# Designed miniproteins, single chains, continued (4), part 93

Each design is a single chain, and the fold is of that chain. pLDDT is the mean over its residues in the fold that is shown.

## One batch from the design tools (miniprotein)

Design m15216
Fold by ESMFold2-Fast:
Parts: C-alpha cells; structure tokens; sequence
Structure m15216 (fold): chain A 62 residues (1-62)
C-alpha cells in the first residue's frame, strides 16, 4: 500500500534526522536515506510511491 510506503519512508527520514542531530553530515544522511528507501520500495513492490515520499522528505530534512 502507498500509505505503508509513506510510513516506512517517514521512519527512515526520522532516523536520518537523528543522525544529523548526532553530527552526521547532511549529504551522508541523505545518501543512507536513499539506500534504505530503495530497499523498502523493492520489498513492498511500491518503488514509485517510495520515490515520491522520499522526495518530499528530502525537501523537509535539515
């Protein structure tokens, strides 16, 4: 389901934000977030929904 893909990507983004807050460079956190999102998209068979959710989270992360 697209909603599950969105929730999984939100969880990934939360982890990435925690890593940034702990001192990880933004670029490294974004790289890891993309890798994890690709894996989730393959697992769920919802790559397009994951890519859409990932794009929105990448825009929001600092």
Amino acid sequence: MEEEARRRVEEIARGAQEMIDAGMPLRSALQLMRIEAEEVGEELGAREAVEEALRKQEEAIR
Scores: mean pLDDT 79

Design m15217
Fold by ESMFold2-Fast:
Structure m15217 (fold): chain A 97 residues (1-97)
Amino acid sequence: MKKSAEMLKKGAERLKTLADRVEAGEPISDEEAAVVILFLAVTYVTSKREGFDELAEKIGEALAALSRAWQNRDPAGMAKALRDGAEVLKELAEKEA
């Protein structure tokens, strides 16, 4: 696998782990949320640059949903956004391989 595909796959695994924690009632820290938001933002820009417009739009949707759920202190919304983001990252990793 290309190094970019490996990073995306690891990112997807981390987002799934965070979603599982939130669903179990365990809060994520502001630092963890900031790292995920930054990673999704960078991935959005990179995917758009590489011509993966449809996947980039899905990443943007997950980013917007996560940011809104975070500000609204909505754990169900956060978990959903994290899972949606993880799935898109996995799809992108498969195309980058």
Scores: mean pLDDT 81

Design m15218
Fold by ESMFold2-Fast:
Structure m15218 (fold): chain A 73 residues (1-73)
Amino acid sequence: IELSEEVREENRRAVEEGLKWLEEEIKTAEKFSEIEKIALQFRALAVAVTAWMVGDEESEERALAIYNEIASI
């Protein structure tokens, strides 16, 4: 997988923003509907894949942890 420096930087920023948003959603929401859970899980997977593409193993692991957290709700 080859990414230009600009694309890599934008993807890293998107990963950071995505993780922050997911963590805030989980922290502030008391309950999720079935559809909201599915949507959040797909967002977490998208963040994990993007982190993997830019070589950010820590962010990938965090996104997968969030995915599992949502699945347990």
Scores: mean pLDDT 76

Design m15219
Fold by ESMFold2-Fast:
Structure m15219 (fold): chain A 89 residues (1-89)
Amino acid sequence: MPLRSVAEMNRLLAKKYEEKYPKVAEVNRLMAEALERSPSAAEFDRELARLLEEAGITLEKLEEWAKESPPYLAGGIKVVMRRVERAKK
């Protein structure tokens, strides 16, 4: 799947959830930004980790947000956590 189309989807999800799940919306906004700036999957993992750190979003916060979210949104947050951990290795 083209990274650009995935970025567009993440921006749409951010708008959809910004009122009910603002923390999920913030994560989706940062994912879209990382995808737009990254030509490859490996660079995406690194750029996403950098943007999350700049926003003050830690792995601990992502775990808390996943626990607060419905299972269908928690899965997305857990994918983000896994990508951040890969970028640190």
Scores: mean pLDDT 76

Design m15220
Fold by ESMFold2-Fast:
Structure m15220 (fold): chain A 100 residues (1-100)
Amino acid sequence: MEKIERVNKLIGRVLQIIGVGLLTDEPELAAEAARKLIRYEEAKENGTVTDEMIKELKEALNRLIDALRERLPQLKATDPQGARAVEATIADLEEILKEL
């Protein structure tokens, strides 16, 4: 994959994470997960990934997933379209966790 394609994929994931954070009123958890993901991807490109970075990213992603799951039943009742976006984001975050 070319560098620009990797950057575009990362930007898309970050925007998706921030978007669901706003939908669920969890913008701080979303921002933290996005920041840790950016740090990890930059370190991966440079060959400087540490066990601490992986641990911090896993913790941030798990906190966000838990918060999104707690908000999901309310969203299904009030915003079914937003609920589907949140479910898709949870699935993507869980896939990232499997790669770590």
Scores: mean pLDDT 85

Design m15221
Fold by ESMFold2-Fast:
Structure m15221 (fold): chain A 96 residues (1-96)
Amino acid sequence: MREEALELAKKAKKMAENSLKAAQKSPKSPLTDQAIKDAQAAIDLAEEAIKLVTEDPSADPRRAVSLAVGAALLAIGAAILVGLVSGSEVGGEAAG
């Protein structure tokens, strides 16, 4: 529950950081700009979820889960936008 929220937030943050770096290296476009914004928002939400779990053991775990899920959705969105900008040819790593 709290540990699951923490793990999800850490994974979302890592995905968002990777997407942010890829977007920053990509040519400027509306999709790249949106990917940067979504990645930054995902990082912020993931860090808030991590802080809530690690710094306040009495905090409502549902809030941490909500923040972690929000971060994961934004991180996935940013990754999709980066993939579209990069032409999906960055190594064919996603089958399915």
Scores: mean pLDDT 78

Design m15222
Fold by ESMFold2-Fast:
Structure m15222 (fold): chain A 84 residues (1-84)
Amino acid sequence: KVEELVREAVRAWLAGDVETAEKLDEEAMKLLKEEVKTKEEYAKAYVRMLRALLEALREGGAPEEVIEAVEERLREAEEYLKKL
């Protein structure tokens, strides 16, 4: 599941295991791209992934600037989805 891989990546990143976090991020993006066939499906899946990422970052106590950056990306992704 893409959302689970993203949560695992956040936990690894917060623990300082950047290499594991990068590998998990790569796997999540690979699954996202392989499982969707349309722009709308991709946009919906990407929004779900960003929501999972944001939730995991908030639960893990990530720095406010990191949380704000992901919130902005989520807002942009949701606006893109509305235009499809």
Scores: mean pLDDT 79

Design m15223
Fold by ESMFold2-Fast:
Structure m15223 (fold): chain A 84 residues (1-84)
Amino acid sequence: MDDFILQTQQSVTDYFINQLNIDLDSAQSLSDMIGDLLSNPDSIDSRFPGWSDRYRSYLQNIINSQNVQQVVNQARDMYLDLTR
């Protein structure tokens, strides 16, 4: 549902800015990616080729998330893994 995607995007953006001190542009880029993924779950391989090969489990867990908190946790773990 649109409300779920919007709440998820806001929560991801807020978490990355306030808890991880990520800049607004980077937080918005990640939030946009997650929103696109939730809107088009069947497009992982075509839309995110570089991410799907290494981070398929994170992308699949985001799609399978039942609430906003689960998406935020998967996005956090994926982002931290990418920046380590």
Scores: mean pLDDT 73

Design m15224
Fold by ESMFold2-Fast:
Structure m15224 (fold): chain A 77 residues (1-77)
Amino acid sequence: MKADEYLEKAKKSKDYSEFVKYVVQAIIAGADPEKIVELLSQKLGVDPEELIEKFPYEEAVRLLLSELTKKAFKENG
């Protein structure tokens, strides 16, 4: 349940830094990788099915989180 709460907080975040923070907390709390990929893909405006077809969930999460972390870094400096 707490993992889903972090994903809900991430959805309400306007800043990439806050979004990444809540997604990382959701991952630590054991969030479903499918839900993580869907949320990260929606935030970046990409199709989650296209990523899942080419990459395992763990690798898709890593790639998407890397792109979002780059955006968070640009917001802070």
Scores: mean pLDDT 78

Design m15225
Fold by ESMFold2-Fast:
Structure m15225 (fold): chain A 74 residues (1-74)
Amino acid sequence: SEEIEKYAREIVELLVLGASDEAIRKVLEEAKKKGLDPKELLEQVKKIIEERNLEISEEDWERLKRLVEEVFGK
């Protein structure tokens, strides 16, 4: 889905820039409004990180997962 890829790319850019929880949460809220699946979104973020050979810290990955749980619920 182009929508999933778009929001996943925005999330990766925010993580790389060390953006605030609030900035990441805004993108996640938009993705939720579009009806995107949180698991597919996280899988797409992971794929972009791997494809671009980016290093994301364990702390930043856990931060993203926490924010996804806050916005989408479990």
Scores: mean pLDDT 85

Design m15226
Fold by ESMFold2-Fast:
Structure m15226 (fold): chain A 100 residues (1-100)
Amino acid sequence: TGTPVTLTGNPLGAKDSSVSKATITATNKSVDNKYHDLLQTSALDKNNNKIGGGALPGDEGGNLLDDNGNLIGIIKTADIKNGASKRDTYALPASKVAKL
């Protein structure tokens, strides 16, 4: 919790690869009792206003990196179909995907 992270992806319709900065706000997040131990992130704009979790549509399966560029999770963005303009971003911890 409180760890600075970088989200990398290639969102649908973007001209460039997305790189977003966020902070881990939870490490044991459960969603709909189906997904457990998820990382949750929150992103702030330049004025420190919350702008959601940092992930864009199409960032699913993208990398969640720490300040040293180490892979700490895989983006598992919650279903955005419900108009989630301020949605939280969830990631599967790297320890559960046996990556590195």
Scores: mean pLDDT 57

Design m15227
Fold by ESMFold2-Fast:
Structure m15227 (fold): chain A 115 residues (1-115)
Amino acid sequence: MKERIKEIIEGLIGVLEELRALLRDVDPALAARIEALIAETREILEKLDSMSDEEIIEALTALVQRVVALVNEVAAVAETLPPELRARVEALAARISALTTELGKLQEELLEELR
């Protein structure tokens, strides 16, 4: 379980880094919020091996909620962008949403193991 969570979190960090780079010159404030989320996500990754299953469930639940909020902000900004840049931002947002959906499934699987 932890190895699967690590793999998805590493993937999520990678896509967030690409999104941050793309938005850096467009919306520096949003890019800074993405950087903060990347830092928080890396902290979860570093602590994951020492976390209990309950701590992991709490951390993943909070992470998924924060990422969903960020994707909604990104979607609003994307509507204001030129078509080429908008398509790239929307593609990255879709990849982030897919990865957070997979994290949500793993969080549910882990919660079932505690029953």
Scores: mean pLDDT 84

Design m15228
Fold by ESMFold2-Fast:
Structure m15228 (fold): chain A 60 residues (1-60)
Amino acid sequence: SEIEEKLKKYSELVSDEEFKEDLLEMLKTRFNASEEEIEEYGKLSLEELIKEFVKKYEEY
């Protein structure tokens, strides 16, 4: 998807840790993810987190 390609391109410009933190913050603030969900997302690799973010983005 276009959003997935843009997110992967952005990951090349920033650190994996910084990008992961940005995605987790958006899941929390924009998609109302619970603290428990954020903890589980935080255990994922950046690639898996991008996939989960894209799913949330497309469902919302």
Scores: mean pLDDT 79

Design m15229
Fold by ESMFold2-Fast:
Structure m15229 (fold): chain A 59 residues (1-59)
Amino acid sequence: SAEEEKEIEKKQEEFRRENYEALVQGWVNAGFPKDLAEKLAEGMLEVEIEAIRKQAAKK
């Protein structure tokens, strides 16, 4: 139902936010500037999400 789809979408957004923060911290801890770490985290998160989608499309 639409309610369950919205709930799943909200959980995915929360999961993305939490992983984004962890990735940013990881890159900052590795010695990267915060602005670069944020861009790297965004790019990595998009790659991971796309990889999951591609894996799910595998028949």
Scores: mean pLDDT 72

Design m15230
Fold by ESMFold2-Fast:
Structure m15230 (fold): chain A 85 residues (1-85)
Amino acid sequence: PAEAVRLLQEAYVYAENGDLDKAKELIKEALSIPGIPEEVRRLLQEALKATTPEEIMAKVKQALDAALRSDDPEVRAAARELIGG
């Protein structure tokens, strides 16, 4: 779970810099990690279909917010540490 959240934060930074190919590559890597909540997985699949940096960033933020609201304490802790300090 923590590794997936780190990949998503890195994907967000690449999208912000306009590197959509690298951002999508990192999102695909995050999707390959077992134990990702279904809501997070769905939002990341939507991010892969996005065509602008702004859309990718918005979907990644929504996925991190979904992770923060997860019933898994480890997923919530990892998301909080990386997106909220």
Scores: mean pLDDT 75

Design m15231
Fold by ESMFold2-Fast:
Structure m15231 (fold): chain A 77 residues (1-77)
Amino acid sequence: MSEEEKRAVIAAVNATIRAADAGYSDEEVAQKGLEAAQKAAPDLTFEVEARREGDELVVTVTNLDSGKTVTARIALT
């Protein structure tokens, strides 16, 4: 991945963790992740999906320009 793409993915994942910890819905968590990715790499286009599976948060960040996808699984303890 490019350095900008890496920064955007890291920003998105960190934003989703914070939003989930704050009690936002899966849709709101995904939106917060998307906003963070766009802020970190404004010249790139992203999609962010977030879903709670039991005590885990599953976050998928897709760079629509490259087709590259990163999926992270995060324990919500």
Scores: mean pLDDT 83

Design m15232
Fold by ESMFold2-Fast:
Structure m15232 (fold): chain A 64 residues (1-64)
Amino acid sequence: HMEILDEVSREVAAEVKAEEAANPVTFSSPQERVDYNQARGPDIVKRANELIKKKEEELEKLKK
């Protein structure tokens, strides 16, 4: 269970880094970066939760 959470965190972080590298965002002020990060937070959390569910389902299939 804990291993899945750690793996998902690493994968989401890598995906976010890759997305930022492929589509660099420019900010005109420090506040704009803060606003962007706050707006992005819920989406990242949702993505992580969906990936956790998917990995848990795959593990259940492998057990049987």
Scores: mean pLDDT 73

Design m15233
Fold by ESMFold2-Fast:
Structure m15233 (fold): chain A 78 residues (1-78)
Amino acid sequence: SAALAEARAAAARAQANPDDAELVLEAIEAQLRALGRLLGIEAEAEEAIRVLRETPDLEEAVEKALAILAPAVAEARE
């Protein structure tokens, strides 16, 4: 799948440059997009990515992203 290939490529770039915060964030985004496509929750994955980008506090960003993704993932896996 293209989404998995993109996520893997982004992860490899981040591993090669672990001090590059931009590449690490791109890897996280690619993985969330791949998850969204695999589970059919692309809209929720995109909203979670937007929240992570726009929320300056990391703890709050993760809590908000999980509030979007966790129920969508649970529903999609039933």
Scores: mean pLDDT 79

Design m15234
Fold by ESMFold2-Fast:
Structure m15234 (fold): chain A 61 residues (1-61)
Amino acid sequence: ALSDEQFRQFLVALLRHELATNSPADARRSLEALVAYAREHYPAIAEEVEAELRRLFDEAA
């Protein structure tokens, strides 16, 4: 299992990759899936992860 910090960094890297390689609609679906996964498996950092991922998505728009 990943630590909270490793998990956060992995999700940020994954979303950055999705934003660079996929359509905005596909990247949006990926973002929502990653947020849902964080809430289920990493609840202690899920709120911060969601805020960071949504910020990255908005910056790419």
Scores: mean pLDDT 80

Design m15235
Fold by ESMFold2-Fast:
Structure m15235 (fold): chain A 74 residues (1-74)
Amino acid sequence: GPKVLSPFEKLAELSFKHSVEEIAEAIVKTGALSREQAEELARELARLSRTAEEIAKKYGLSKEQVEEIIKLLE
């Protein structure tokens, strides 16, 4: 079926519903990034200067890793 949001876009939407600390904690729990990198990514998601996909790519996050982060925030 048609995609409404990519996992990257869904992570960006969740960043407006959760604190930077909550997003960073979810990322750390997946083991994908260090706490420092997770906090930096969460802060970049709060900015509107880049797409969520570009931010995820900058930090080396796969689609699968982003989907695991989303599961922890839902």
Scores: mean pLDDT 76

Design m15236
Fold by ESMFold2-Fast:
Structure m15236 (fold): chain A 62 residues (1-62)
Amino acid sequence: GPITTREELEARIREARAMAAAGASLAEIADHLRVHRATARMILAAPSLEEAIRIYEDILGS
């Protein structure tokens, strides 16, 4: 579905980071973000929240 705001993307990324901290698999995180595992890995590895949002926006076409 369409993601319409950076606030929504930030919330999704924060949720994904919390899932990773709780021991969720990369596949579970990718499903949550609705992206491929390689993209989920890039988002999680991003050096800042702003960079993670930029990567996510680029992939979703937002």
Scores: mean pLDDT 80

Design m15237
Fold by ESMFold2-Fast:
Structure m15237 (fold): chain A 71 residues (1-71)
Amino acid sequence: MSELTPEERQAARDGAEATVEEMRKAYKEGASIETLTNLYVAAMLLYSLAGDEEGVRRVREEGDRLIKEKE
């Protein structure tokens, strides 16, 4: 597998954190389930790319909760 540099891993973490904040803002602004799901998936993929398993778990739990509350 292609291995990321430390700088690329940090960029992925930073991107994941920014995406989580965007998801929280979108939820507060009444965004659709589709928009929330896209942001949630993007954040999980970015944390996974960074090797941050705890970040993936947190995003999954928060995203699932927010989407369920929107249904």
Scores: mean pLDDT 81

Design m15238
Fold by ESMFold2-Fast:
Structure m15238 (fold): chain A 74 residues (1-74)
Amino acid sequence: SPLQAELDAIYARLQALYASTPQPSPRLLELASQVLREIAEADRLLAAGDLEGARRHVERARELLRQIEAEVAS
């Protein structure tokens, strides 16, 4: 599904950013934990057939990922 593909892409990007960051800040760890929680909730909602709910959590995960990218770039 398109939402599953987006979740997979977000997860892969998060893993790549984490792998390239040898000593992550407490803020980066907190943001990463939030992304993982949003992914888990989206997966749960997709399994339940709630596509609209899943989409909202994908959007939140994407926004949090943008914040991580900004933090790493700073």
Scores: mean pLDDT 87

Design m15239
Fold by ESMFold2-Fast:
Structure m15239 (fold): chain A 88 residues (1-88)
Amino acid sequence: SYLATAIVLADKPVSELQSAEAGVMTQEVPGVTGAYAKKLSEREVAISASGKTADEWRQGALEGARRFIEKYGGEIKSLTVYEEPLAA
């Protein structure tokens, strides 16, 4: 399975409700099959997306992060891409 996680550093303290809204924003991105957002610290949110292809999950996480930043302000600090290793 494919998963991408974007870490956003917000300009202001993030509430749990704003973190939940980031998950919803990401789930609304075309091609995203699953989305999750988690408040990591006062100003940091992890936004994760899964999809059927690498481009879908990567784009999903980035677009979710951009939508959150447009509404609340901030910057993308990192994007991590995860793929399960093939069994030997």
Scores: mean pLDDT 79

Design m15240
Fold by ESMFold2-Fast:
Structure m15240 (fold): chain A 97 residues (1-97)
Amino acid sequence: SKETQELALQVAESLIKLLDYIEKEFPEYKEEARELKERLEKAKEEKNIEEILEEFRRLIKFFKKMAEDYPEYKEAFTALAEAIEETLKYLEEKIKS
């Protein structure tokens, strides 16, 4: 539906802003965050919902890895990964139906 597509685009925009923050604040992940941001920005510009969902799957893995590497941020990055997983599941179910 249009509402499902609009939600995917809004979530992508929020994640792009978060990746920009991570690129600036976590130097060990700067290059990976930049590449993820560029891929997600392209998918958003093309309004390619299937590719946006694929980039969400990559971001879940990325934030889970950051949660392991930054113990002080473990809870925050784990919660973020779980929130993206929940959003992805919701969007996939709505697109399939």
Scores: mean pLDDT 87

Design m15241
Fold by ESMFold2-Fast:
Structure m15241 (fold): chain A 70 residues (1-70)
Amino acid sequence: MDDQRGAARMGARQAMRTADDLRRQGQTQRAQDIVDRVRQGMQQSQIDPAVGGRQIQDVRDQGQQLLQRS
């Protein structure tokens, strides 16, 4: 809230953990897609922390759904 950049970094770390879990399950392509989207969201967060943070949150949530169903 006061530190939107910190929130974006936290979301990125969570998404990266999800990517690692997907790799362990053999979902290498989906893991790579999450990594690429996190990288894009982090770049966006340096321009607009709110927009970048939402993009990172979305990819984190999508990755967690993939883990639960696989």
Scores: mean pLDDT 76

Design m15242
Fold by ESMFold2-Fast:
Structure m15242 (fold): chain A 58 residues (1-58)
Amino acid sequence: MEEAKLRMGMSEAIEETLALDVSRAPELVQAAKLAETEGAKIGYEKAKEIRDRVRAEL
């Protein structure tokens, strides 16, 4: 349940970031890979960091 929520949050952060700046796709792919290798929480935190950075650059 908790991992599923983290993965859902990561997917939402990735989708939002890509809608704002598609050039971030390689960084978001790395965040998704981190979720598989290091854990869903780490991948989600990385995706949120990228999303928040893109929002700040608008």
Scores: mean pLDDT 78

Design m15243
Fold by ESMFold2-Fast:
Structure m15243 (fold): chain A 66 residues (1-66)
Amino acid sequence: AALAEAVKATLLKLGVPAALANALADVLAGKATLAEVADAFNVSPATITALLDAALANVAALVAAA
């Protein structure tokens, strides 16, 4: 829950559309797969992986600072 919310907030800050940010948060919550989101938003799995890696790195830095 908290991780998915933090990743969603980070994706929105990076300029990712709200619909895609919500879908990627659902992937982290176990509600969807990367392949389903890639197909639904007509983006490459590599693009989704890069966005999630960037968001997770930002969340990990915040956790390490706490």
Scores: mean pLDDT 76

Design m15244
Fold by ESMFold2-Fast:
Structure m15244 (fold): chain A 73 residues (1-73)
Amino acid sequence: VPEFTKSELAEVEADYKKQKTEFQNIQDELRKAKEESEDLAKKMQAELDKQTDKYNGQKARLEALKEIAREIE
């Protein structure tokens, strides 16, 4: 049974390291693309939350003013 030579083992390790580096590079690129999309989603959600707070505040004030107007009439 042929045993792996030291040279064959070194070649397998070199190929493994090369594949690992390429795999990590692809993961980094995917991570960057995902972060860009997630950053946009987070920004959109934060803007929606701010607008909702402003709208609810103005709505509550308007309702309070309407109640005062009804009691005066």
Scores: mean pLDDT 66

Design m15245
Fold by ESMFold2-Fast:
Structure m15245 (fold): chain A 56 residues (1-56)
Amino acid sequence: MVPATVHELYERAMKEVTDPEKLAEIEAAYERALNAQNATELTGALLRIIGVLLDR
């Protein structure tokens, strides 16, 4: 089960980030979150999305 926070971060990132390379990184991290088998993998994917958002 993927937390709503992952989906909300992804939607926000897709709207606020204008750099196409960073958008691709966000999409890859979101796919990793959707395929996460445990909380550690999911947390790692979330941190990647947040990292890209902070770089803008």
Scores: mean pLDDT 74

Design m15246
Fold by ESMFold2-Fast:
Structure m15246 (fold): chain A 64 residues (1-64)
Amino acid sequence: MSEEEIEKEAEERAKEHLELILNNPVAQRVAQADTGVDLSTEEGREKLLEIIKEVTKKKLIEHQ
């Protein structure tokens, strides 16, 4: 995958993962405990999205 393709794939997967967390109260509590972000705020959701995106990019690079 090119760097641009990795960026796009990571962003799409991170958005899906964040959506799953926001729809699951247990997952929200775990994410807040692990990261310290407040998911009730837009800033907290943006921070969590960036964390998930970075982890996803690393996994995509390692599994090429």
Scores: mean pLDDT 79

Design m15247
Fold by ESMFold2-Fast:
Structure m15247 (fold): chain A 79 residues (1-79)
Amino acid sequence: DEEEIAKAAVEAIREQVENFDEEEAEKAAEEYRKMFAAGEGDPVEIARLRAKGLVLEIKKNSGADAEAAWKKLEELLKE
């Protein structure tokens, strides 16, 4: 369910905003890349991991890179 995927992403964002851990976010981004490359994994978990990675990109980057990460996050929340 796309709604469940979006909800999982929102919860992951909330967790990272309140208790940001850069190492955890980097691990989540790497896990997302592995699952995506393998073409496997739970869509809800994939969305959660991707959301955490995008929050990391927003916090680490500036200008165009941060804006691109924001747009990807917005797209993920829309499905």
Scores: mean pLDDT 70

Design m15248
Fold by ESMFold2-Fast:
Structure m15248 (fold): chain A 84 residues (1-84)
Amino acid sequence: GPRFRITVRKSDGSEVVLEIRADDTPEEIRAKLESLGIKLSLEEAQRIVDAIREMVEKGLKKTVIRVTGEDGEVYAFTLERIEE
């Protein structure tokens, strides 16, 4: 399936980038983000999966969602499709 780049912008202006696959589970996305210092609930990880699914279904190349960390910090998640 297609690959996606997730760019996470924090309130301090720092940025974290990771790549995921369209078939990654909420648990897998949560684990990848936790390894980069971003701790999400499974519910918030599911919202990322849902956004990616919508992008695939609607042929969208880019979307931005707001995601809340377990610490209560609100992150801006930019999701971009990598495939040409």
Scores: mean pLDDT 83

Design m15249
Fold by ESMFold2-Fast:
Structure m15249 (fold): chain A 73 residues (1-73)
Amino acid sequence: MKKITITTDDNKPIEVDLDTAYERIEKQLKEDIEKNVKNMTEEEKKAFYDSILNHQKELLEEAVKEREAREAA
């Protein structure tokens, strides 16, 4: 089971499953898009969402690998 430490909105670190971390990223990204990119078209919002979500997932997977490497060392 892959777990990662994420920081909550309250700046509290919590350990969650990778799937839970993805769900939190998706939720936060949707909220951020609605609040911060109100002047974008729906197509632009979707492209931005997809781009950032994919990038965040890659960073999260890399963080999990680094954590596993540290535990194995």
Scores: mean pLDDT 71

Design m15250
Fold by ESMFold2-Fast:
Structure m15250 (fold): chain A 77 residues (1-77)
Amino acid sequence: MSLAEKAAKTAEEGEANKEKALQELREKANLSEEQLAEAGKLIDEAIKLAREAAETGSEEKAREALEKIAELAKLAA
């Protein structure tokens, strides 16, 4: 399996998780479409930072990903 194949699989899994998270926020947290758009951006940033943290071993990037998740939680409050 090539590096490109692994990257494609990771991107597909990320997109599937994002869609599921947005559906849960819509149904469970009763977010508006505008809030769902903001949540989608936060999820994208969190996935990107988490991926970079995993690839580089950066605890700083991991912390930034958690901050995006915390901001996402504020939208549901």
Scores: mean pLDDT 69

Design m15251
Fold by ESMFold2-Fast:
Structure m15251 (fold): chain A 65 residues (1-65)
Amino acid sequence: GIDEFEKELLKLLKEGKTKLTKDEVLKLADEHADAELKKKVKELVKNKDEVTISEVAELILEVKM
Protein backbone atom coordinates (compact mmCIF):
# COMPACT_ATOMS: atom_id res chain seq x y z
CA GLY A 1 0.00 0.00 0.00
CA ILE A 2 0.89 3.69 0.00
CA ASP A 3 2.26 3.62 3.59
CA GLU A 4 4.68 0.74 2.83
CA PHE A 5 5.98 2.53 -0.27
CA GLU A 6 6.38 5.80 1.70
CA LYS A 7 8.34 3.94 4.43
CA GLU A 8 10.76 2.51 1.84
CA LEU A 9 11.39 6.00 0.40
CA LEU A 10 12.01 7.41 3.90
CA LYS A 11 14.50 4.58 4.57
CA LEU A 12 16.41 5.45 1.37
CA LEU A 13 16.48 9.15 2.33
CA LYS A 14 17.91 8.23 5.76
CA GLU A 15 20.62 6.21 3.96
CA GLY A 16 21.60 9.37 1.99
CA LYS A 17 19.89 8.61 -1.34
CA THR A 18 18.29 11.61 -3.05
CA LYS A 19 17.35 10.03 -6.42
CA LEU A 20 16.32 6.69 -7.91
CA THR A 21 16.69 5.29 -11.41
CA LYS A 22 13.54 4.50 -13.42
CA ASP A 23 14.11 0.76 -12.84
CA GLU A 24 14.67 1.22 -9.07
CA VAL A 25 11.49 3.27 -8.54
CA LEU A 26 9.39 0.92 -10.71
CA LYS A 27 10.69 -2.08 -8.71
CA LEU A 28 9.87 -0.39 -5.38
CA ALA A 29 6.38 0.51 -6.63
CA ASP A 30 5.83 -3.06 -7.88
CA GLU A 31 6.85 -4.49 -4.47
CA HIS A 32 5.18 -1.96 -2.13
CA ALA A 33 2.58 0.20 -3.93
CA ASP A 34 -1.07 -0.43 -4.79
CA ALA A 35 -2.36 -0.44 -8.40
CA GLU A 36 -3.25 3.29 -8.50
CA LEU A 37 0.15 4.38 -7.16
CA LYS A 38 1.97 1.96 -9.53
CA LYS A 39 0.13 3.56 -12.47
CA LYS A 40 1.06 7.08 -11.32
CA VAL A 41 4.73 6.08 -10.82
CA LYS A 42 4.80 4.65 -14.39
CA GLU A 43 3.40 7.97 -15.68
CA LEU A 44 5.95 9.99 -13.64
CA VAL A 45 8.93 8.04 -15.08
CA LYS A 46 7.53 7.68 -18.65
CA ASN A 47 10.03 10.18 -20.15
CA LYS A 48 12.71 10.14 -17.42
CA ASP A 49 15.82 8.05 -16.67
CA GLU A 50 15.69 8.97 -12.96
CA VAL A 51 13.53 10.80 -10.40
CA THR A 52 14.23 12.46 -7.07
CA ILE A 53 12.84 10.84 -3.92
CA SER A 54 11.18 14.24 -3.27
CA GLU A 55 9.25 13.94 -6.59
CA VAL A 56 8.01 10.47 -5.61
CA ALA A 57 7.08 11.68 -2.10
CA GLU A 58 5.03 14.54 -3.63
CA LEU A 59 3.25 11.99 -5.85
CA ILE A 60 2.34 9.92 -2.77
CA LEU A 61 0.94 13.03 -1.04
CA GLU A 62 -1.19 13.82 -4.13
CA VAL A 63 -2.62 10.26 -4.14
CA LYS A 64 -3.46 10.50 -0.39
CA MET A 65 -5.45 13.73 -0.95
Scores: mean pLDDT 79

